# Designed miniproteins, single chains, continued (5): the designs that were tried, part 95

Each design is a single chain, and the fold is of that chain. pLDDT is the mean over its residues in the fold that is shown.

## One batch from the design tools (miniprotein)

Design m19295
Fold by ESMFold2-Fast:
Structure m19295 (fold): chain A 89 residues (1-89)
Amino acid sequence: ARERAERAAREVEEGVRLAELGDELGNAALSTGGVIRATGAAIDAGLDREAGEEASRAAAEAGRRAAEESKTKMGKLAGEAGVRAAEGM
C-alpha cells in the first residue's frame, strides 16, 4: 500500500515536471507527454485492487500540490489532470 502510494505520487510529480519543462522549452510534445503521464499515473493508482484508495489519495495530493506550486500553465494543467483522474477513479 505505502509503496504503491509513493510510486503514484512520484509518477504524478514526474508528469508535472515534464509538462513544466515542455512549457519552458515551447515543446508541445513534451508538455503534452507530461500531462498524459500525470493522468495515467493517477488512473493506474486507482485501478490497483489492493491499494487503489490509498494510491489514488496520494496521487490526488501530489497533483494538487504540484498544481499549486507550478509556475507554468502546462505544469498546472498536468497537476489538475492528475487530481481529476484520481478523484474519478
Scores: mean pLDDT 78

Design m19296
Fold by ESMFold2-Fast:
Structure m19296 (fold): chain A 68 residues (1-68)
Amino acid sequence: MESGEGTLPGDRSLGLAAAGEIEKAVRQAGPGKVEARTEGDTVHIRYEGTPEAVEAAKKAVENAAKTG
């Protein structure tokens, strides 16, 4: 199993929306967990799972960064 962490761009609302998309991508790729934590207006994300699930999470984080 692999794990990773990131900070989602934008405000709290945008970060929470991005966290939802990342969780959806992980669920589609394979067994994994996604945890989102809010610190002030910043949303931090942690993901764990198979290499496929973690790769999907990384791609979703990159996509969120590009659109935020």
Scores: mean pLDDT 75

Design m19297
Fold by ESMFold2-Fast:
Structure m19297 (fold): chain A 94 residues (1-94)
Amino acid sequence: MRLVVRLDPSLSLLEQVERVLALVYTLIHEGRWDEALAVVEDAIAWARARGDEATVAFFERVREVILEGRRRGLSAEEVARRLSALFHEYVAGQ
């Protein structure tokens, strides 16, 4: 899969976050960890440009989970479960 991040400003914040997270899940499942990290860095830059500190903090936590998963040799499924838990906390905090 070619790395393409499409952030459509006409979509809701939640829909854009879900799109980014779906791409991250796909890349991790394919073992494309560096590309998943690049997608998250783009999402952090996008959230900072919006002045959305909560979304910046969420993607920084996503980044740490991916880095830790790679360092500890966690399975893609274990990393995906941790990311899903972070997303539920993010939605509950909105």
Scores: mean pLDDT 79

Design m19298
Fold by ESMFold2-Fast:
Structure m19298 (fold): chain A 71 residues (1-71)
Amino acid sequence: MVPNKRSLWAALVTAASIRAIADGKKPGEKDVKLAEEELTRLLGEKVEIAASEVPGVDVLKEAVKAAEERL
């Protein structure tokens, strides 16, 4: 069973981080780590984002572009 909603939320947080980084930094795998750290801080416990649940960094960049186009 796939808890899709939480995985999607993590992807959205990562996408937002990529947007911020794209303004002055290169987007990449580091964005996934930032999202993982942010979730860990918010939940008060260590959280690891499963690669099987989170799209690759390239897909996250596409999500950022799609969201920006919709806005």
Scores: mean pLDDT 53

Design m19299
Fold by ESMFold2-Fast:
Structure m19299 (fold): chain A 80 residues (1-80)
Amino acid sequence: MEEEIKKLAEKYEQLAKNYDKLADEHRTVAENYRKLAEELSKDPEKAKEFRKLANQELTKAGVYRAKAVKYRKIAEELKK
């Protein structure tokens, strides 16, 4: 019983790490879109489009970060 709970806690800890990695990947994509927007400063319409894409990627990163926090809390509760 206790061993099963420990295994479940480990799985949730792994899920938390996986979501942290996804959040970091989406933040990197957002940074790339911001750089593209700066390079396209001579084309304001395209620059706005890439800034919007960057903001969408930051929103996704935030969602994955929240999931990582949630699964880490579940893992901590299971260790009690």
Scores: mean pLDDT 85

Design m19300
Fold by ESMFold2-Fast:
Structure m19300 (fold): chain A 63 residues (1-63)
Amino acid sequence: MPTSAAEAAAMARGARQAGEALGHEEAKRLIDEAYRIAKTATTEEQLAEAIRLIREGERLLGG
């Protein structure tokens, strides 16, 4: 699992592309928000929120 903002952003980017391909709107919204937060995350709280949103988006995509 990602432990840095850069790793979280990369994971969110991959999940975002998967969400778009599957057409799952809610998962795509969550992953997009996670990517936005991860790109600018400077606090532990922001990074944790980005990771939480990535996991929730992945859960909705069926994994």
Scores: mean pLDDT 71

Design m19301
Fold by ESMFold2-Fast:
Structure m19301 (fold): chain A 63 residues (1-63)
Amino acid sequence: ASDEERRAVEQRVLDELLKGGVPEDVARETARRLAAGLDRTPPELREESVQQALKILTPQLTK
């Protein structure tokens, strides 16, 4: 993925995790890891992968 794509996904994931009540340090690290993982995910599955990760991780990271 491009640097712009990674940065956009990182910000989006960070915002969603913070909105979900995830602590800032955990949210920032998780967003960074998900954005870094985009290069290993086929382009057609990147959006779906991010959506799935947020749905699974947010409840696990909140309490």
Scores: mean pLDDT 77

Design m19302
Fold by ESMFold2-Fast:
Structure m19302 (fold): chain A 82 residues (1-82)
Amino acid sequence: SPVGDIMRQMIQRFRDNGMDEGAQRGQQGLDYYRQGRYRDALLQVSQGVSIVTRQAQQTNDQTLFDLSDQANGDFDRIAQLI
């Protein structure tokens, strides 16, 4: 599934950057998506992206801002495909 692939890649990018809380939310979203619970899936993914964005803002870390920008783009694609 294109949606599942985007979610898995986002989760891995979060883990690779130490964003474990964001990754856990992304994983919950993927689990809900696999259950056909699309609203719950979008909510969890949105929360994961928001956690990464907040961390970027708090640390003023360009790598985390780039990660946040990519994650927001991934979320928009997921929302369009669901």
Scores: mean pLDDT 92

Design m19303
Fold by ESMFold2-Fast:
Formats: C-alpha cells, sequence, structure tokens
Structure m19303 (fold): chain A 58 residues (1-58)
C-alpha cells in the first residue's frame, strides 16, 4: 500500500516535470504489481482448496 502510493506520487512528479516516458513506465509497473498481487491471492486460494480436498480423500 505505502509502496504503491509512493510510486504513484513519483509518477505524478515525473509528469509535472515533462518526463511522460518515465511516468508511463512507473504506471506500467504499478499496474503489473497490482495484477500479480490479485493473481497470487487467487492461486493461493486454489492451492489451498486442492490440498484440503486431496487430504480428505487420502
Amino acid sequence: SKYLEEAREAAKRLEELGDTESAGQVQRYLSMGLLFGELSKMYAELAKEIAEKAEKEL
């Protein structure tokens, strides 16, 4: 959360300085980080469900 806010503020500062290329790069990495965070949670929940089902069937 705090790391993402700091990155957002850095991107905003870069845009104000006219460095739209670097600002775009920061925003791209932020989007990737958010996506991987959601995917990580989804895979962890799926792994837990499969493991619990397998243990009950053994």
Scores: mean pLDDT 74

Design m19304
Fold by ESMFold2-Fast:
Structure m19304 (fold): chain A 110 residues (1-110)
Amino acid sequence: SEEKEIVLKTLQEINLLLVELYDELVKLNAPQEVLDTLLEMGKKIGEIAEELEEEGMDPREALKKVRELVVESTEKMLALETDPKSQELIRKMAEKILEIIEKAEEELEK
């Protein structure tokens, strides 16, 4: 479906941003627990994408699950990170991802 294609593209954009954030946090020597949280978020997004592609998950349900996951994972990373520069990168990336999700949600309502 067209809605499915929109959400799959959205999840691909989010994955690219997560890879970029991981690389930057590694350069800043972020705690392993922060990096592990980011990797786990990426894996769970991949699982949602597979369920959307192969198991007939509703595209709106997929976006809702990813939104909830991003919020929860971001709060966990910010609780674990004490470096202000790393915290700022995490916040900015989360804001960007949530904007991308909101745009996809708006496109599904058209």
Scores: mean pLDDT 88

Design m19305
Fold by ESMFold2-Fast:
Structure m19305 (fold): chain A 86 residues (1-86)
Amino acid sequence: DRIEEIKAKIKELAEKLGVPQDATDALIQMADSAEKFHEALKRAGVSAEELKAKLDAIYKAELPKLNEEERKLAELYVELFKLVLE
């Protein structure tokens, strides 16, 4: 199942970034919410490609303001959204 693949990827990324187990579990729950959010956007007529472009633009704009830990979390969130939007 797609959601199981997303959960596995989140665990892999979280381990590489040194994220605690409790935080990893929260990110897995966010993956389910993001999938439902993506479906809601489709119903509203919002393009997944446009959403990805806006996400990348926001991430690049915020990157210089982030410390190392915030940057790691931002990278994890960007990857999470890209996986959901595939």
Scores: mean pLDDT 61

Design m19306
Fold by ESMFold2-Fast:
Structure m19306 (fold): chain A 85 residues (1-85)
Amino acid sequence: SSLLEKLQQLLAELEALRAEIERRGYVTELQMIQIRILQQEVNKLLEELGRKPVPVIEADASVEEILAAIDAYIAALKEAIQELE
């Protein structure tokens, strides 16, 4: 798939995950694994575009800190998508 399609797919996955975490008010172990994988894929694609990497989430991060980090990932992906359109 194209770089744009990969960015759009990651955006959709992060937005869905963010909405579920916000609705439930907690983060599962499996969701943290998913977030870390998505963060690595985001940074890989941002590096290909010459853009700044997004920050990693600390192991003891609060739900509020996790949501804020996901919001930063979403913002970075939206900026990258806009640049390619």
Scores: mean pLDDT 85

Design m19307
Fold by ESMFold2-Fast:
Structure m19307 (fold): chain A 99 residues (1-99)
Amino acid sequence: MEKKLSDYLRELAEEFAKTHPELAKVIREVAEKVDELQKLLNDPNTSIEEIQKAIDELRETVEKLEELARKYGDPEALQVAEWVRNVVEKAEELLKKRE
C-alpha cells in the first residue's frame, strides 16, 4: 500500500521537530488540512462552498510553510511546500469536475 500524503508529511514533521520545531508544527498543520480536504472530497454530500473553504485554508497554511522555509533557508521545507501546492492544484481540478 502507498502511504497517504498526510502520513508522509507527519513523518517529515517528526524529523524536522528535532532541528526546527516551528517548521514541524506547520507541516503537521498542513497534514491535518490535507486530511480534512480529502475527507470533504470523498463525501458526495459535501457542498462546493465547503470544499472551496478547505482549499483556501490549505493555501494559507502552505503560504505560512513557504515563509518559514525561506526564513530558515531550508531547501527540504521549500520542496515540501511545492509538493503541497501541487495537492491544492489537483483539489481545484477535482472541484471543477464536480461543477
Scores: mean pLDDT 77

Design m19308
Fold by ESMFold2-Fast:
Structure m19308 (fold): chain A 63 residues (1-63)
Amino acid sequence: AEAEAKARQQKIRFYKLTAENNEFGAKMVESLKEQRSPEDAEKTIEQLKKHKELAERKAKELE
């Protein structure tokens, strides 16, 4: 159905934006890790990278 195709396109856009936001967040935390706890920053970066990969995979599955 055309409505289902549009809903799928909206979800793909959402997951792509989520991946971009998580990648940007990881870069921001990485730039700040020298001024903060490096261990906590590393864990946050790892979490953000996992969320990016998950979002990218979900977008790809919906294509």
Scores: mean pLDDT 77

Design m19309
Fold by ESMFold2-Fast:
Structure m19309 (fold): chain A 84 residues (1-84)
Amino acid sequence: SMDAQIAASAAKGKEAILKQLENATDQQIIELEIDISFARMVRRVSSPAELAEMRAKSDDVGKALLDDKYLEEIEKALQEKIKK
């Protein structure tokens, strides 16, 4: 289904972010913090239809950040990375 394809794309985006985070510079960590904050804001102000349209138009990374489960996993990994 289309939903399964979107989920697979989002999963690839999540893995790409987590792999980059393993060796991320301080600048890349700051950029990811900004991206997460923006994704949280977008999800709060967007309707379900608007969010679905944004997800469909996003690349793998964008799809991951717009997915509740993957956003939480990325946020947790980022917090652990900040602790170093």
Scores: mean pLDDT 82

Design m19310
Fold by ESMFold2-Fast:
Structure m19310 (fold): chain A 119 residues (1-119)
Amino acid sequence: MVLFIGDPSEIEKVLETLGLTDEEVFHIDPKGKSVEEILKEILELEKEHKFDYIIVTSSVFEQYSIDEIVTLIGGSLPGQKIYLYGIPEELKEKLEEDLKEVVGQEHVDKNIHFIEEEP
């Protein structure tokens, strides 16, 4: 089961790229929402559903600060895999460093995956 946080127009392409097309998908559109509102929606969904994968796309990285993105991702459960799709290289380095301070190096290395969009 996948939780997709990003532009709904990219869902099919991103799922195909990650090999997750057979998964049931729940979607949160970040447009016009605060990080706190998204976190509240995630927590509500997690009461009824177990997500194996969380996908975050470029629309999140364009809308939120690094600190807000760290807050969003840092709430992930130890068994969840997080895919950061289409992240800019400069933002990736800083975000990876800040995430390691919040969730630890081992959690980042095992559970957080930085996926570059190929042109």
Scores: mean pLDDT 79

Design m19311
Fold by ESMFold2-Fast:
Structure m19311 (fold): chain A 76 residues (1-76)
Amino acid sequence: SKQQLLQDIFDLILKNSKLINDFLAKTKDQKKRQEAIFLEAELTVLAMGALYADEQELLQIKKKVQEISARVKKLA
């Protein structure tokens, strides 16, 4: 359902946001901090888009969040 897709997307965004915040708490490298901040900004834009998205658009947003998740994992 659209509601289940929206919940899955927000759960994935929240998990990645926590990983970014944990990374930012332990790193002082300004370049890596800026990369993490840009990833958080991308997640915020996708979260806003998801609120107005139809089911097909939500599937594309989920794919983009999964791609960002892979980039977040490479920060560590």
Scores: mean pLDDT 88

Design m19312
Fold by ESMFold2-Fast:
Structure m19312 (fold): chain A 55 residues (1-55)
Amino acid sequence: ASLLDVDGVGRVLAEKLTAAGITSIQQIKDDPSGSVMAVDGIGVETAVKIMSSLR
């Protein structure tokens, strides 16, 4: 599935993740702190929501 299929991820967040080298849902699952939480412009609340949707 694409990053756009993740609940809480819109086009802008998907583009930011891709620009940071995060191209798959599996990368977020394997290292949330080194992926969504490390991207500038993604708040802690948004990162937690994304991580919660991936479970």
Scores: mean pLDDT 70

Design m19313
Fold by ESMFold2-Fast:
Structure m19313 (fold): chain A 63 residues (1-63)
Amino acid sequence: SAAQRRELQALVDRYQEAKQAKDKAALEAVRAELREFLATADLSPLERAGVETLIAEIDAEIA
């Protein structure tokens, strides 16, 4: 949906901001929200894989 696309885009934007700021707490917050989005949103297999990839990228940034 348009609302889900806007929500995902907002999460991607917050991830990019947190990554640029090297803000671990902000990265952890975005990761938690992406996991919740993955659990609750009606996503295609391709969209689901994209969200899972973002979570993996955040995990690598935090490690």
Scores: mean pLDDT 85

Design m19314
Fold by ESMFold2-Fast:
Structure m19314 (fold): chain A 75 residues (1-75)
Amino acid sequence: MERAERLLREIARLQIEAARNGVPSSELAARLAPLGEELERLYEEDPEAALEAERRVLEELREELLEALRERKAK
């Protein structure tokens, strides 16, 4: 599901950006809320395709997220 993959990549991008910049969890949650709501609608439409997209995006972005967290800790 291309739409779910796009939303999940955007969510991951915001989390990576927050990890690098030390954004408060409350601010990150506020930024993620509208994306989470759209993702929930996609899960209601096709839960199997949405879960598959989630697994795929998480595997692809796992290394990038870990690198971002490492960079923040090294600063």
Scores: mean pLDDT 74

Design m19315
Fold by ESMFold2-Fast:
Structure m19315 (fold): chain A 91 residues (1-91)
Amino acid sequence: MKEEAHREAVELAERAKELIKKAAELAGKGTEEDLKKALELLKEVAELGRKIGELIEKYGASEEVRKALEEVSRLAEELGPVIAEGAEKAK
């Protein structure tokens, strides 16, 4: 079970990375429709983060899980401001 939970957490983190990158691409297009889609993707990323947190609380974090979360955190730090700036400029 723990190994399965660790694999699930890594898969959720990989999904979150893809969604963050997609949200940044959409925000970069500068249309209101693309920004709305980017915000929906960020909401999904937040839900994935919550699920990953629940898995870590229950089963701990493996090295692979910790590494995957570090990658998600770096992408959020790099691309979050880009998305936020796109949203501000569309107002």
Scores: mean pLDDT 79

Design m19316
Fold by ESMFold2-Fast:
Structure m19316 (fold): chain A 100 residues (1-100)
Amino acid sequence: SAADQLRGLIEMMGMVARSMIRDPELLAEVEELLRRAREALDAGDFAAAVEHVHRVLELLARYGRETNNERLLAFVAGAQAALRRIARELGLPEPPDIPL
């Protein structure tokens, strides 16, 4: 289901953030947004869950650009495409494009 795909994306984003982010304040912000995304998803608030996940992708993209981390930017590109598909399957508007 689209909800299961969104849960999988949230878990993968958490793993990637913990492995690649060296800024402890940014990591804490990302983990808090992912926690909120999981809570929204579990409550059936798919719009809020997608919004929180999109915000994490914006933060990861910014960090990837600032640190010239091509692997992180490649992950964000794939995750952004996945989030757009999930949003469409959930009947939600397409999230804004994130510059990489």
Scores: mean pLDDT 92

Design m19317
Fold by ESMFold2-Fast:
Structure m19317 (fold): chain A 69 residues (1-69)
Amino acid sequence: MIEVLSADENKVTVRVDGEEVTLEGIGKKGKYLVVASADGTVRVYDEEGNLLAEARTAKPAVGSAEVEV
C-alpha cells in the first residue's frame, strides 16, 4: 500500500508498506502517479507517463497512488 504523506512542487513523500520514501526533482505542479514496483523502486510519473523522479526502497513493495500538487 502507498500512502501520500506530503507533496509540494519539488518533492513528494510517501509511505510504501511502512517505509517512508522522499522523491525529489519533480519541479512542477500538477497530477502525478506514484508507483512502487517489485524491484524495490518507487517512481513518479506525470499525466503523460513521463518519469519525473525515482527512489529505491529498502524492501520490494507493489502499489500506486495518485497525488495532486
Scores: mean pLDDT 78

Design m19318
Fold by ESMFold2-Fast:
Structure m19318 (fold): chain A 92 residues (1-92)
Amino acid sequence: MRHKMKVVSIKRENGKIIIEIEALEDTPEAKEFAKALAEHLGELLTEALNTNKEQTIEILKNLPEMLKESGFEMSEKAKEDLEKLIKELEKE
């Protein structure tokens, strides 16, 4: 990825997975790309969750590794948010 990106939060609201991504470059283009990417990933994970919960939990568990391989960073808050989301989904 040309722009450096950091995942800063992952949350579940109204049955949807919402991801926040911070562009590490202070340009309008990088910020718009981060927003579009966050919306797209959130939509994909929401659709996956509604289709196959067990596979989605597996994807979420591997998400930090997949993001790192793609050049993304995760904040400590995003890692905590992800762990909380996985635990909530596993209890349901």
Scores: mean pLDDT 79

Design m19319
Fold by ESMFold2-Fast:
Structure m19319 (fold): chain A 98 residues (1-98)
Amino acid sequence: MLPEEEQREALLEVAREVNEAIRYVKENKPSEEEKAAVRAAMAATEAANPDLPPILQITRDLQLALLNEDEEKARKIALEALKTLLGLKEEEAEKVLE
């Protein structure tokens, strides 16, 4: 496991990337070809690393939700990650995702 402070920084970066990706998907929807290419790359990564660390599993699940244009699922995954891994309350986690 990563040190607690490094896990916090990594999750805050993931939360920022999720917010930017959600905004990008809203304004610039990815093509089906681009989505298929990313899904294939992610599937290959999972096949090579079946025992991914939890933080990388969360990152993968967030990316898949964004590729499916499921903003609600992406935000839910990020919120649960902040609450579960950092012990943040829902109000604090939502503030990070702003």
Scores: mean pLDDT 65

Design m19320
Fold by ESMFold2-Fast:
Structure m19320 (fold): chain A 101 residues (1-101)
Amino acid sequence: MIEKLRAAFDELLAELVADPAHRARLRAFWEAFLAELLASSDNEVGIALRLIGLMLDLEVAVRIAQEGLAEGLSPEEVRERMRAAGVRDDVIDLVLEVFFG
């Protein structure tokens, strides 16, 4: 299960994100999140569901960041759009740092 989710995430990043350095940073965050889940979670199904949730949140955040860059929006305006979309604060901070830092 986890290996398939890792492969699916790598495929998603390759499709959404052209810059390999940006992909590497997003991948590192996903691996750190997985490591924390493995240290604290009690079953594989729970881990898989939380990883799927993170992947969906990252996809939404990355699309909003890319649209914001294309529109010439400030990091603050992009942050507000991400919050309005229900993106988690830790994911917002990561994606803004990757695309606007």
Scores: mean pLDDT 85

Design m19321
Fold by ESMFold2-Fast:
Structure m19321 (fold): chain A 72 residues (1-72)
Amino acid sequence: SAEFQQRVELAAEAVRAAREAARIAEKKGDSELKQQAMELERQADRAFREGASVEELREILRRAKELRDKLE
């Protein structure tokens, strides 16, 4: 379904954004922000596995991108 495809894409983007944030935080030596990024990656994976809505996955993606932007 279109909704399932959107959930797959949003979860994948959220995981990628969170992983990018974690890598930047590690490079900067910020262990707390790295832990926050790793938690967002776990939240995205869990939300997808548990059938979370497109809106919930978009919110996780937004938080992951916001964290990444704070590190730049």
Scores: mean pLDDT 88

Design m19322
Fold by ESMFold2-Fast:
Structure m19322 (fold): chain A 99 residues (1-99)
Amino acid sequence: SMEEEIKKKAIEYARKVSEESGKHPGLLMLDQADDEVRQLLSQLPPFKSPDEAYLLFAIFYASQDLFKEFLKEYLAAKSEEEREEILLKYLKKALELLE
């Protein structure tokens, strides 16, 4: 699906940056994030999959301001369906910045 293709591309960018740095994307986010991003990250629900860290990192790597907007909207979501829709929306925006 188009959604799966978007996720694949995002993971591909995140893996490339992780491999070039020698660091896990979660650690790269924590090392480079400002205090507001760190506070928002601490409020995230538990990861649903190992790849979720790569997906979030792709948005972060594209723009920390975009990532702040994403986290605020994602944390305000009332359902898993809303969270998935928000994730895909921000992954699309991130890929436009990275491509």
Scores: mean pLDDT 83

Design m19323
Fold by ESMFold2-Fast:
Structure m19323 (fold): chain A 85 residues (1-85)
Amino acid sequence: SLLEELRREAEEKGILPLLERARALGVSAGLIKKIFEGREMEALKEMKRRGVPQEAIDAMLELSIELGVVEVEEAVRRTVERIKE
């Protein structure tokens, strides 16, 4: 399922608690998928348009920020691995 795939990716990236928080606040798997696909602006605009609680929007912003941090850390690790002979 989409949710199972998202949970697996979030666990691999160490951000599963942030995904579970967004889910607990009623955010759909489809909106969370948009963040994982780099379409966070689309997801946040849709949530704002639907009038979802600010707490849910904040949870999605936190998920997006932390995902970006993980991606930067991954890029740094790959660079370090390429430099090590």
Scores: mean pLDDT 81

Design m19324
Fold by ESMFold2-Fast:
Structure m19324 (fold): chain A 94 residues (1-94)
Amino acid sequence: MAIKIVVASKDREKAEEAAEKIREYLEKKGIPSEVTAVVADSLEEAIAAGERLGADAVVYVNDDGSAEVTFLPSATEEQKAAVEEAVEAYNKEE
């Protein structure tokens, strides 16, 4: 089953870039994902957007370029591990 991920930032271009990198990482691992980029002014707004879209995970890209992940109740342990690895890879490359 595809992991549904919302990637959010105050800047749409940053959100779209992070969403693409996370999607590519998961694809290389053979993990199907549906990644959507959204604009959100805060982590709280990003989480609210993820809940409305039925996401499993919400990734927020901070102003310093670092990404953080919040898991919603629908996420499985396997999905959490996969997304955490993708976010860690993103943070190490940025």
Scores: mean pLDDT 83

Design m19325
Fold by ESMFold2-Fast:
Structure m19325 (fold): chain A 109 residues (1-109)
Amino acid sequence: GPSVADFETLPVTEEVDANGRRVSSVIAYSDLSAPSVTNDQYVGFAIRVEDAATNSTALFDFGYAGSAGGSGATLSAGNEALKSRQNVRYEAYIGGEAAAEAARRALEA
C-alpha cells in the first residue's frame, strides 16, 4: 500500500467552498481485506484547506494508519515533514473507531 511519502506525489482533488477557501484532498489506501489491522496496511487520508482570499494555507489534516512494529520511525519522519506545514493535523483511519485506536497504539509501539 501507499506510504506517507506517497501522499505528497498523489494527485489532489480541489474544491472551493462558499467562503472562497480551497479544499485539497489526497486519499491513499491499502487492501483493507487483510486479516489484521496491525498487519502491513496503510490507509491514508489528507485534507489541505487554503484560504484563497488571503492566499494562505489555513489548515492541513492528514489521516493515516500503518503497519505495526517496523514503520514507527518512517511514519514519524513523514509526520515531521507534514508538521513543517502550518496547522498540521493527522489521525489514523482503518476499519472503524476500534481499528483506528488499535492502529494508533501499534504506531506508538
Scores: mean pLDDT 39

Design m19326
Fold by ESMFold2-Fast:
Structure m19326 (fold): chain A 92 residues (1-92)
Amino acid sequence: MDELMKKRIEIIVLLEKYKEYRGKNKKLVEWLKKRLAEILGIDEITDEAVDNMIETVEKVREEFLKSLNEEEKKLLEEIEREVEKEIEEIEK
């Protein structure tokens, strides 16, 4: 699979989780921000930068998800499961 495609899927999953947990759990939000920064190859990401990414991604999210083939859809499910598992560990 294309590394760029994997990164795009990971970013979309992390941004959805950021939206879900924002204002509810600071520890999870900070972990999600750190994970996003790691994927982007930067040291740190601000809440403003994440909000800007969400706005940009929301405009193309539906089309992107519809464009995924069966293999890419399986990768999306696998990444969602992995992120949810990591969230459960952080909430302990």
Scores: mean pLDDT 81

Design m19327
Fold by ESMFold2-Fast:
Structure m19327 (fold): chain A 73 residues (1-73)
Amino acid sequence: SLSTASAQVLDFLIENSKGKKFPLSVEEGAELLAELKEHVGEEAFNRFAEDVASLILPDEESKKKAIELAKKM
């Protein structure tokens, strides 16, 4: 369900944010988003990618670049 996917995304972010300094670079953000995609699946990733990118990246240009890179990984 959408609710279950949201919880899975949040758990992933909490666990994978330990020791990281935010905002991330485009490359670091793309790697984290690609790992998220593997963890939650492509459909859930497509629903949450922009919201997640907003939490981890500094601006709209960085978000777009990181999401596009993650889709190709």
Scores: mean pLDDT 79

Design m19328
Fold by ESMFold2-Fast:
Structure m19328 (fold): chain A 68 residues (1-68)
Amino acid sequence: DELEKEIKELKELAKKSKEESDKYTKRLQELLDKGSSRKDIIDEASKEGESSVTYGVSKLLAKILEKK
């Protein structure tokens, strides 16, 4: 079923994005604890935000498709 395949791909994207988000969150905490430059902190926070948004959207789309 093509729909089942699309749902699976979205779940895989969500899982990958969650792992990336968690990774960037840990790096951001390390930068804050070290007193790193404002630029480095902002750059890492931007990467965390991008991964978190991708995770949320992919997870929501998979749920919407599962209800059809």
Scores: mean pLDDT 81

Design m19329
Fold by ESMFold2-Fast:
Structure m19329 (fold): chain A 70 residues (1-70)
Amino acid sequence: SGEDIARAVGLALRQEDPALATAILLLSEGESPSKVVDKIVEKYGLSRRTASRYVAEARRLLEEAGVYSY
């Protein structure tokens, strides 16, 4: 819903780390966690381990906020 998108954007804007913000947005758009990891590795040059931690944290934040994949 529009409310879920607005909530996800609000969560992303509050993040100091742009990789975490990007993970929140991509997950909220319905991308799979594994695909989001690949995109973060490519865009930010992070290790797969670090990218996976960001994706896990992004998922936790979205679940706590009651936001579902769009």
Scores: mean pLDDT 81

